# Ledger of designs, part 82: designed miniproteins, single chains

Each design is a single chain, and the fold is of that chain. pLDDT is the mean over its residues in the fold that is shown.

## One batch from the design tools (miniprotein)

Design m3008
Fold by ESMFold2-Fast:
Structure m3008 (fold): chain A 80 residues (1-80)
Amino acid sequence: SLEKAREYLKKGEEAFKNGDYKTAADYYTQAGIYYARSGKFDEAALAFENAAIAYEKSGDTVMAEAARGASETYRNLAAA
């Protein structure tokens, strides 16, 4: 739901500020999934982009690339 998307986004932002980049990436990914399910494709794309940045900072380049791919997909859906 949209409410869960916002809750996960907030948790991701808090984890990121604390330097817990892996936890932040996991929360941002959950936010992106819930935004996407709610049809909020711009917000989903942004959440996945933030997940990619967090994965990159944690050293997980594979997950960072996957999250960037998801961000691009939803950015394209928002523009359709």
Scores: mean pLDDT 90

Design m3009
Fold by ESMFold2-Fast:
Structure m3009 (fold): chain A 55 residues (1-55)
Amino acid sequence: ADADEVGVRLLLEYGISPEQASAVGRLIEEGASVREIAEAAGVSQRTVSRLLRAS
């Protein structure tokens, strides 16, 4: 998955902060769990799983 694309989509579609988008990108690059990414972005695990699959 493209870590930058997932972070940008969360910022644009769900209104997360640029700091949260940066944290999401870093977590994806580190192979963090869907749970950790969802907690950092403040969105549901289903949303994160869907975006990771689409990217």
Scores: mean pLDDT 76

Design m3010
Fold by ESMFold2-Fast:
Structure m3010 (fold): chain A 65 residues (1-65)
Amino acid sequence: GAEAAAGARSAAHVPVIKKVREIANDPDLEKQAEKILELAKEYGADPVQLAATVEILSGRKIEVK
């Protein structure tokens, strides 16, 4: 399925994970939300899923528009 293809592009997702961790450490919640939306747009990722990942890493609530 589509999820099986994710394994093949896992190496290409390493920069995305790294940037998500950097966003999680940003103290400005407004900037966090904007960076998540920009990252999602650049990589074709789901902004809601990225926000959830940042919340798990940072322990903070993030509102995605």
Scores: mean pLDDT 67

Design m3011
Fold by ESMFold2-Fast:
Structure m3011 (fold): chain A 74 residues (1-74)
Amino acid sequence: SSAEALREDAARLRALLPDVPAEAQPLLQELADLAERAAEAVEAGDWERARELAARGQELSLELARVLGLETEP
């Protein structure tokens, strides 16, 4: 289910916390919390909120990649 996948994503993100730089940890925590909130929205049938949270998750994922130096070279 979509909610189950989102909760799994949140758990995977939280599992990474000890292995990432301190500067990245707040962003990773926010991303994990956002995935949990999206799962709750899906479970509640609030698809509009779920889409809004997913969009914010994409923004945070890009910011996290920049903080971690995960840049794609041309």
Scores: mean pLDDT 79

Design m3012
Fold by ESMFold2-Fast:
Structure m3012 (fold): chain A 66 residues (1-66)
Amino acid sequence: SAQEHYDKGLRLYAEGRLDEAIEEFERAIELDPNFAKAWENLGKILEGLKRFEEAEKYYRKAEELK
């Protein structure tokens, strides 16, 4: 489920496994495009990686889902 991928993404993020966390959050939004928290967390990771343009896009998507 989208929730299972989201939870795995959070765990991988906590472990510092950022690329794998991104993959899991992307899988969560593939299964549920309205999963605002997954979009937001993907933005946070990308911002940490200094991928600011991509982070902004995902933050905007999360905000649109409110």
Scores: mean pLDDT 86

Design m3013
Fold by ESMFold2-Fast:
Structure m3013 (fold): chain A 86 residues (1-86)
Amino acid sequence: MTVVITLKNASTGQKMAALGMAVDIELNGGELETKVDGNTTTLTVSGATQEQVDRAKRVADGMEAGGAKVEIKEDGDTLTITITGE
C-alpha cells in the first residue's frame, strides 16, 4: 500500500512525526519521496504494511488532537493523510 502524507503550515513536531511514519515504512523495504513547496511538505511512501497504515492513521489522529486539521482519504491502494496546522 502507498501512504501519502501532506503537511500544510505544519509545526516542527508535526513534520517530525510524519517523517517518523515515512521512515518506518522505508526501513522495511519501502520507498520514500519527500517534496517541499513553501509551507507544504509531501511525503510519499510505498510498500506499507497494514500495521504501518494503521499506525499512520493513529499518529494523524494525535495531530488533530494537538490542533491540526486532519483529512484521511483512501483511493484504491493509496492512503492520503492531509494535515493542516494553524
Scores: mean pLDDT 77

Design m3014
Fold by ESMFold2-Fast:
Structure m3014 (fold): chain A 64 residues (1-64)
Amino acid sequence: MKITAVGGGDTLESAEKAAQEAVENFGADGYVALAGASSEETREKALEIGKETGELGGVVSGKL
């Protein structure tokens, strides 16, 4: 089963940093960084991915 972490932030840099932090915290196999996404959009994407994989999708918000 593949676990995907999701990170969001105001910029691509902050979003990637948040996604990498989530990978470290949750041991995810991959990540998605959402640049310019709101906290709500980032959370919705994490829930969608977690629902598809059946595993806990890690989410860490960057500065929004």
Scores: mean pLDDT 61

Design m3015
Fold by ESMFold2-Fast:
Structure m3015 (fold): chain A 66 residues (1-66)
Amino acid sequence: DEQKKKYLKLGEEYEKLGEEYEKQGDYLSASRYYVKAGFYYKKAGDEKKAEELLKRATELSARGGG
């Protein structure tokens, strides 16, 4: 499944970007990348990882909004 492998790699890449922005305190950018990561993990069939990342994105976006 070529598409599933591509989506998994994209999820991993966006997750790493989210982690880097979160470390920098840029919670809005971190949230955006975690949403993208969750979307691709869901397309890859990793529902658990998608749910975890989307939940984290929601928490960070609320914090970043002040």
Scores: mean pLDDT 83

Design m3016
Fold by ESMFold2-Fast:
Structure m3016 (fold): chain A 85 residues (1-85)
Amino acid sequence: NKIGEDILVASTLALDMLLKKRNVRTKPLSPSTLEALEYAKKHSTPEQRKIAEEAAEAGLKEPTLEDAVLEAVNRVHELVLERYA
């Protein structure tokens, strides 16, 4: 499902961008998470990257990390569904 793939890739990239900007990552990522992130970076389309960037920016406006993650994921869903509506 292309919609599911776009959501997965854009969400993975948006969360990586968000966590880096908030300086949250102190633990090494699991091998499976690193593989998913490397896949997303290597195989993402310009449209998926744009969605990820906009979603990460929306998340950064939230005061807590939990709200920031939730907002970023919700924004990815909105932008992907808007593209296919």
Scores: mean pLDDT 76

Design m3017
Fold by ESMFold2-Fast:
Structure m3017 (fold): chain A 75 residues (1-75)
Amino acid sequence: MPELSPLEKDVLLALYAFGPLTARQLARLLGVSQAAVRRALERLEAKGLVERIEGPRPLYRLTPEGEALAAELLA
């Protein structure tokens, strides 16, 4: 999909596979900086594919639209 960068796809698929994750956990899992992950998350949130859950450590999860897209990317 031309609108998603490779890192945005990796973030989407990681959240699909492992459930809600922090930016730090995503950075560790994908081998990239937290700054790169946060930029990808901001873009995915702007697209309505990911939502942020506030708490002592913010978690990110897929929206229903994000789950549908992640499933399609794995097909």
Scores: mean pLDDT 83

Design m3018
Fold by ESMFold2-Fast:
Structure m3018 (fold): chain A 76 residues (1-76)
Amino acid sequence: LTPLERQLLVGLSALADADRPTAREIAEGSGLPLSTVNRHVRRLEARGLVERDPETGRLRATPAGRELARALRAAA
């Protein structure tokens, strides 16, 4: 994972279901271009680490993503 992908995965894994962000909200909060955020989110989705709600666009870490995020936090 790139540093940004690690940060996104750890951040999403720490959030409650009610607080799930969209890619646009992440871009606005981080000052990153939406295209950059979407590119990295798609990579995490392709790895099965993040999923997007098709109705709301809200992002969540999968069980595999939460497991990897725990390992990344323990290693940091």
Scores: mean pLDDT 82

Design m3019
Fold by ESMFold2-Fast:
Structure m3019 (fold): chain A 70 residues (1-70)
Amino acid sequence: MEEVRKAVEELEEAIRKGDEEAARRALEKLSQVAPPEVAAATRTALAMIDAGADLRQLATEVLRAAKKYI
């Protein structure tokens, strides 16, 4: 769970700073290390962002879901 916590902290910081590149990197990390439910939701969010959905909004939703596990 250490990697999950680190990815959550990186995502929260990226959202706070408006750093979309850092937020995307943190989301990619969460998709690899988070519990299956959160990892699946994160992969879906990344696919939607690639399709033109709002990164900040989807990143915030993933952050809220991931915080339940740390």
Scores: mean pLDDT 82

Design m3020
Fold by ESMFold2-Fast:
Structure m3020 (fold): chain A 98 residues (1-98)
Amino acid sequence: EKEKREKEIKKEVEEKVEELKKKLEENPDLPEEVKKEIEENLEVLRKMSYTSYYVDELLDAGKEEEAKELVKKLIEELLKEGLISEEEAEKMLKEIEK
């Protein structure tokens, strides 16, 4: 039951990421540096989408604090990997604690 839903979410997320990658390949006017930045942003989107699924599962179970901790962990991982700036990470963390 849970495995089937998880598989459906993974398929939806990966299909959305692939669609965005194809749109990038169809845009020949983009410099290679911009294409690389968009690929890094697609990795962020993928991670956020998976985290959003687990957050929803925790919220449905009444585990709001665990859901907040998952989002905080994602923000810390994105910052550590250099996918977001320290300023962006601080703003996101402040918004979650609200």
Scores: mean pLDDT 72

Design m3021
Fold by ESMFold2-Fast:
Structure m3021 (fold): chain A 83 residues (1-83)
Amino acid sequence: MENERIKKLQEAIKKAKEDAETFAKAMGREVTDELVADLIIDYLAYEGFSKEELKEFAKKNKSPYTDEEIEERIANVKKLKAL
């Protein structure tokens, strides 16, 4: 039940951190909390997580994203996925 969603969240966090580290190293830059949060939100939005779920995740994990930024990310993913 909840375990499947928790696993997806943990996998998204791990992947985002790994991708952020790889990207930052390649570009000669530091890994920022903003970059990691951006990748996590994008991955979860692509997996179909709701605005409410992403807002709760951001609050629990002290994400720098505002409600408006989360809404914009979801809108961009929906445009990319165009049904």
Scores: mean pLDDT 70

Design m3022
Fold by ESMFold2-Fast:
Structure m3022 (fold): chain A 54 residues (1-54)
Amino acid sequence: MAQKIASLLSDPEVSQKVIDKAEEAKKKYGDSKGATVATGEALRAIGDEIDREL
């Protein structure tokens, strides 16, 4: 499982989705709150990709 997570993080498609979600959250909520929300959205996007692969 850990190898799958590392592979997904190295995948340009998955990385782009995570970055996109993080940037969107920062844009909506500003620096302080946006950073917290962005982290949550990034983790959720990674989790969704893992679920899809598994």
Scores: mean pLDDT 65

Design m3023
Fold by ESMFold2-Fast:
Structure m3023 (fold): chain A 70 residues (1-70)
Amino acid sequence: DRELIEEAEALIKEFLEEAKTMSTEELYKKLEELNEKLGALVEKMSSEARKKVAELWKEAVEEVNKLLLE
């Protein structure tokens, strides 16, 4: 669980770093890829770990929306 959460956090963090320099079109493509990868990881997690990753994903989506609105 901890290792899967760590992997999910790393993927989200890397995406957010790159998202700052991406075009809107590229951002949507990368977001879709990340969602698929996170989905695969979440399938292997306990219900508690899934909630934690879902919360991290929600925060990432909010950060992306903030970038798009600015």
Scores: mean pLDDT 76

Design m3024
Fold by ESMFold2-Fast:
Structure m3024 (fold): chain A 66 residues (1-66)
Amino acid sequence: VEQLRADVQAATDRLAAHYEAEGKTDLAKKLRELGQKVVDSIDENTTREEAALRLAKAVKEALDAG
């Protein structure tokens, strides 16, 4: 579970850093907030596929809102 959380956190941080470098600080902040919620939702019953779907949905939500 820790590795899956770490992988999702790393993916979120990389994507957010990309948008911060582009001057999209509000989008980066939203991505980090939604990504953290995905990380917090991961438990021992969460599959890698489910975590990936949750992250994809969070990214779409952040992009649609920004």
Scores: mean pLDDT 78

Design m3025
Fold by ESMFold2-Fast:
Structure m3025 (fold): chain A 75 residues (1-75)
Amino acid sequence: MEEVLELSKKALEAAKAGDVEEFERLLREAARAALEAEAERSGIPREELERLLEEAVELRTEAARTGKPIEAVDE
């Protein structure tokens, strides 16, 4: 899981550097690694987790591309 977080952080750094494509690649790799761990841990079918991950990746990618402001972290 730590590696997934590391990949996600690198993806954010790539986005800040203006490399949205690199951001998407790193985010997808992190999502895939997390997917396998989550599928085994949660017992949820991998297919469903894969769909959720793809949706999350698309949302974050669109946010990065559109330049929308990120909402503040609650708590």
Scores: mean pLDDT 66

Design m3026
Fold by ESMFold2-Fast:
Structure m3026 (fold): chain A 61 residues (1-61)
Amino acid sequence: NPVEELQRLMKEAGLLPADAPLTDEASPDTPLGAALRQFQRLAGLPVDGRADAATLAAARE
């Protein structure tokens, strides 16, 4: 599940609180969406807060 993997990776990167509950959605208006936007900005990716393949690939590095 790429959304759950991204949530774990964002917690590991310190962009999402370690105690944040797991979710099955990566909506831009959620804490996960905000963490993804920040990660995308830092990684030089399009900032849309979505759990896309490019964001997942970058987060795995």
Scores: mean pLDDT 73

Design m3027
Fold by ESMFold2-Fast:
Structure m3027 (fold): chain A 75 residues (1-75)
Amino acid sequence: SEAEKLFEKGKEALEKAVEAFERGDLETARRYAEEAVRYLTEALKLEPTEEAKKNLEIAQNLLAFIDTVEASRAA
């Protein structure tokens, strides 16, 4: 289904965001986290599942944390 394809793209983007974050590449991590939020939000609109909600929450939390780290370093 379209929802399944969007969910898989979102999961892949989230995995890449985490990998980039772990190596300290905040720019790449933010880009992939934003992509994950986009795909997972679209997947949820088509088919609301607990798994998609959980992955979206993880992606949103990671993005918020990256923004916090960047803000603290820009001060």
Scores: mean pLDDT 86

Design m3029
Fold by ESMFold2-Fast:
Structure m3029 (fold): chain A 73 residues (1-73)
Amino acid sequence: DPQQVLEQLRQQVRDLGVRSQQAASLTDPQQRQQQIQQLRDEAGRIVRDAKTLVPDQVDEIKQGVVRALKPLA
């Protein structure tokens, strides 16, 4: 079901945004860097999944990922 797959990817993008805000609030440099790397890896996975599973909506998911990671910029 492409609609359910798209909803799952949208939820993963929302979760990425919440985790990005949490990572940005970490004061320990090593913990912050570890969380940032994990979030970047997860972001790459979400975009790769979108290209395979919902290619017509890849730009929506990419824009969502960029927005979700904004607290880390």
Scores: mean pLDDT 87

Design m3030
Fold by ESMFold2-Fast:
Structure m3030 (fold): chain A 54 residues (1-54)
Amino acid sequence: KLEEARQKLLDYYRELLKKNIPKMTKEQLEVALKRFEFANVPQEVIDELKKILE
């Protein structure tokens, strides 16, 4: 169950990032990063967001 949910979350967030990142401001990206940390989003998604902010 947990493993399946993690993979689904990864796919979901990666697709969201592809669609939304190009349209988000740096400030919005920083807020999203903090929200993802709070929501315990998969590490790979958090790392991708951090890379964009760098």
Scores: mean pLDDT 74

Design m3031
Fold by ESMFold2-Fast:
Structure m3031 (fold): chain A 94 residues (1-94)
Amino acid sequence: SPLELDILKLLLEKGERNAAEIARELGVSQATVRRHLRRLEERGIVTSHRKGRTTMYEITSLFTALNFYRSLPPEEQERLRPYLESALAVANFK
């Protein structure tokens, strides 16, 4: 979905975020963000961990992000590609 793609772009660009931070940055409700984060976590694309009283979410690995990218329709691949290329360049993938 477009929102799942926006969540992944945000996590690739800025690293781990909680649902409240994602909701604020994307201009959607925390309930909506949490629903999509649960779906992404169930698919193994994102992982979560506790940080005090807050749950933080991050991309499981660049490998899982690449596999997700390959499963997307072409229009969504084009939107995600610059973020994935930037993340791969920072990780020094050759």
Scores: mean pLDDT 80

Design m3032
Fold by ESMFold2-Fast:
Structure m3032 (fold): chain A 61 residues (1-61)
Amino acid sequence: GNADKAAAAMALAALGGISEERGIELAVRHGATREDAERGLRAAKAGDGKAAGQYMERGVA
């Protein structure tokens, strides 16, 4: 699966390295659903890396 790449994109977006929309689009390209990518980004911005990772793993096989 591409869960690690989706999670990395969300983490980078949460840290301000890329735009939030670009992070979501990258996660979707790596197989995450848009809904899971948005939830993952929200969790990462809150500092909850565990929850962010779970959303990415759910969306990306």
Scores: mean pLDDT 71

Design m3033
Fold by ESMFold2-Fast:
Structure m3033 (fold): chain A 87 residues (1-87)
Amino acid sequence: MSKLEQFLKAFEPIGKKLQALLAQPNPDFDEIYKLAMEMAKIMEKFGLTDLAKELRAEIDKYYAANDLQGLIGAIVGAIKKAYEILS
């Protein structure tokens, strides 16, 4: 199995939860924060240490600012970068 396939398999449960939350008209900000932190842990397990560190800093920044859209943007950006590195 490729490193990308292993990453996507590990990410699938978090991805499904994020998709379900984002489909809600008022998504739970604390649950999105929790899932984003779990995503950073998965990235770190796959050797994406610098990306995980960057994501954690962005998560803390947007959570402290109560900026849900900024947090979602950071999550999407990190997933895209992980895909590019592991491809």
Scores: mean pLDDT 83

Design m3034
Fold by ESMFold2-Fast:
Structure m3034 (fold): chain A 117 residues (1-117)
Amino acid sequence: SLKEKFEKLLAEVEELARQLGFPDDTIARLRAGLEAVYKVDPELAIKLAQAVVDMLRAALEGKSPEEIAAEVQRVVDILNELFDRARALAGTEEGKRYQAAADAASAGIGPVIVRLG
C-alpha cells in the first residue's frame, strides 16, 4: 500500500539522518514535513521521501560534492512541484493545503540541505 511504502521510507529517512548526526529536533521537523505532504498528496510524498533518502544516503556514503548537489537538486525540484501545485490551485481550500504542506516540507528539509551543501 502507499502508506506502507511511505512509512518504510520515513523510517529510512530518520535512520539516515540520525547516522549523519542531525539533532532530534531537526529529524522531528523532517518527519513532520514529510507527513504533512502525505496527508495532501501520498504519491508526491513517497516521491519526496525517496529523494530525501537518496540525498541522505549519498552524503552518508561520502559521495562527491557534485553527486550530493545533484541529489539535493532532485529534492528541490519535488519541493518546487508542491509549490507549483499550490499556485495552480490558488484561492481554493486544496491549494491552501498544498501550500501548508510545501511550507512544512521546506521548513523540515531546508536545514538538512543547508548542512549537506
Scores: mean pLDDT 91

Design m3035
Fold by ESMFold2-Fast:
Structure m3035 (fold): chain A 90 residues (1-90)
Amino acid sequence: PVPEEITEPLERLEAEAKELLEASFDPSIPEEELLKRIEELEKEVEEFRKWLEEVKKHNNIPKEVQEEVEKKLAEIRELLEKAKEILKKR
């Protein structure tokens, strides 16, 4: 199992990305507001990745855990890219 210290922020980022994708289908929400929220979440994803690299330097993180985290980060990035594409179609 992935450590809770890693899983908790990762699950939060995924939940926020899913929320933004759902919000992108609601034309009553301004595009500018959603784009700002997407940019803020992209920054949080980058900060999480930098934090994880620092943790790896001082801790032996199993390869399986690293692969699961990278897969989830890729899924989060895909959700955000889909949200941006939906906003472009408005």
Scores: mean pLDDT 83

Design m3037
Fold by ESMFold2-Fast:
Structure m3037 (fold): chain A 69 residues (1-69)
Amino acid sequence: SEEAERLVELGREALRAGNYEEARRYFEEAIRLDPDNFVAWGGLGAALRGLGNTEEAERYEEKQRELLE
């Protein structure tokens, strides 16, 4: 949980910097540790949009929405 939260923070910093591949890796690792972390799923979607992978981004954004319910 704490490690997943740290990875989410690193992913968000990478997104802010425009480092989408790095952000994707941090969010993927956060999800591996805590698959119910809706922020990590949303962050992965954002990273994939930055990379131009819109279809994949939509799938992960949907997963984030499901976890918020």
Scores: mean pLDDT 84

Design m3039
Fold by ESMFold2-Fast:
Structure m3039 (fold): chain A 75 residues (1-75)
Amino acid sequence: DDLALIRELVAQLTDADPEVRLRAAQTLLTLLQLDPSLRELVLEAGALEPLRALLTDADPEVRTAAAEALKVLEE
């Protein structure tokens, strides 16, 4: 179930572990690049707020992944 997977990834964007947040942001970006039709499901799962918060994350890789994912979602 694509919705269940996306919802899990969105929840992982707020994980306490920066490696979990990084993997979630990178996975969402990869999924959106492979299948742009998933954009509406990602938006409905509430990805925008967590991804925007990650733009100020302590980890620069997390910030980069979040910025790239937001770029795809906001177009």
Scores: mean pLDDT 85

Design m3040
Fold by ESMFold2-Fast:
Structure m3040 (fold): chain A 62 residues (1-62)
Amino acid sequence: SLSTGELLELAIQHAQEAAEAEAAGDLKTAARHYRLAADYFRQVGDEETAAYYDAKAEELEA
């Protein structure tokens, strides 16, 4: 199993990749990375940040 620090690093990396993809207009890639970030934040118990990124992904898929 990954440590909390490793999971948090992955969450932050995916959130950054999502923001870059969104800025580039690649909304499908952005949504995918926001969902991955949400999953990792949820695994470390940060439900509020996970919900934030899930909402961003849902908005881009609308």
Scores: mean pLDDT 89

Design m3041
Fold by ESMFold2-Fast:
Structure m3041 (fold): chain A 63 residues (1-63)
Amino acid sequence: MAAGAGRDGDQLGAGIVDGDSATTSGGPDTPEARAAYEEAERIRKERTEEGEKLLKELLELLS
């Protein structure tokens, strides 16, 4: 099995923590890091909102 061939997208995600504040010009808020952060935050908020809606519906169903 050739899992983790070490190509593009293999170290990029982990590389963010490796270069924490190492990129002075681009800073830790690089386009990739910012996009990942926004995606994570969006997913988190979406999941929370959806969970609350589901909880409400579930309560009505159980009532």
Scores: mean pLDDT 62

Design m3042
Fold by ESMFold2-Fast:
Structure m3042 (fold): chain A 56 residues (1-56)
Amino acid sequence: MEEMRALAERGVEGGKKAGPEAGRLAEEAAARGLAAGSLEALLAALGEAAGEAYAL
């Protein structure tokens, strides 16, 4: 669980550096991934957010 939180925090930080909209998407994805309770789900959610940010 602690490892998942650290990964989520790093993902959100990276998103914020890319811009405010990318940061918001990363925060939402991290929350969804953590709620799913698995590292694989967290990585999938963060990957989806990165794809959405790239499309913007």
Scores: mean pLDDT 73

Design m3043
Fold by ESMFold2-Fast:
Structure m3043 (fold): chain A 64 residues (1-64)
Amino acid sequence: EEEEKKLIEKFAKSGRNVGRIAGEDVAARKGLDPETRAALAERYAQLGEENAKKHAEDFIKEKK
């Protein structure tokens, strides 16, 4: 159970980082203003974190 929580945390952090990078790339390619770029990067980071958590939880449930 403790190891499962650590795994979910690791995936969440990784997902947040991947999401933020993707959001920053999209914003840069679209030539958005700095405020909009920051907002888009944060949205992608949150989505990445949420998706990674869900995937980790599903993975853990299937392994049990």
Scores: mean pLDDT 79

Design m3044
Fold by ESMFold2-Fast:
Structure m3044 (fold): chain A 55 residues (1-55)
Amino acid sequence: SFADLPEELREEYLERDIEHGVRMIELVVSGASEEELEAHRREAERDLAAIRARG
């Protein structure tokens, strides 16, 4: 689980999660399509899963 990650990876995970969240807000505000929002959600999930896999 997230709580089982080393402190450095937990910090990286949180920072990356925030960055993905900010990007999602930017896409919504800019009027991105549902397909673009879905693509970003999948990219964010893959990125965060990769960080978790390193723990």
Scores: mean pLDDT 83

Design m3045
Fold by ESMFold2-Fast:
Structure m3045 (fold): chain A 71 residues (1-71)
Amino acid sequence: MMEVDREALLEVARVVAEMATRVPAEPTPEEVEAARKELAERVEEVLERARERGASEETLRKIEEAIEEAK
């Protein structure tokens, strides 16, 4: 795996982990929607940076799948 691919996937994993720890135990629908939206936006930023750095099509596809799961 290229370093760019590895760094992109690790950055997505860190964003997902950070967002997961910020969700309260009894979240309201508004808090869930806000968290999902922020997660999707942050992962989209990682996707754009990965594209600019020359990440593989397979890695970009995996990140796009993560964005869809966040919605």
Scores: mean pLDDT 75

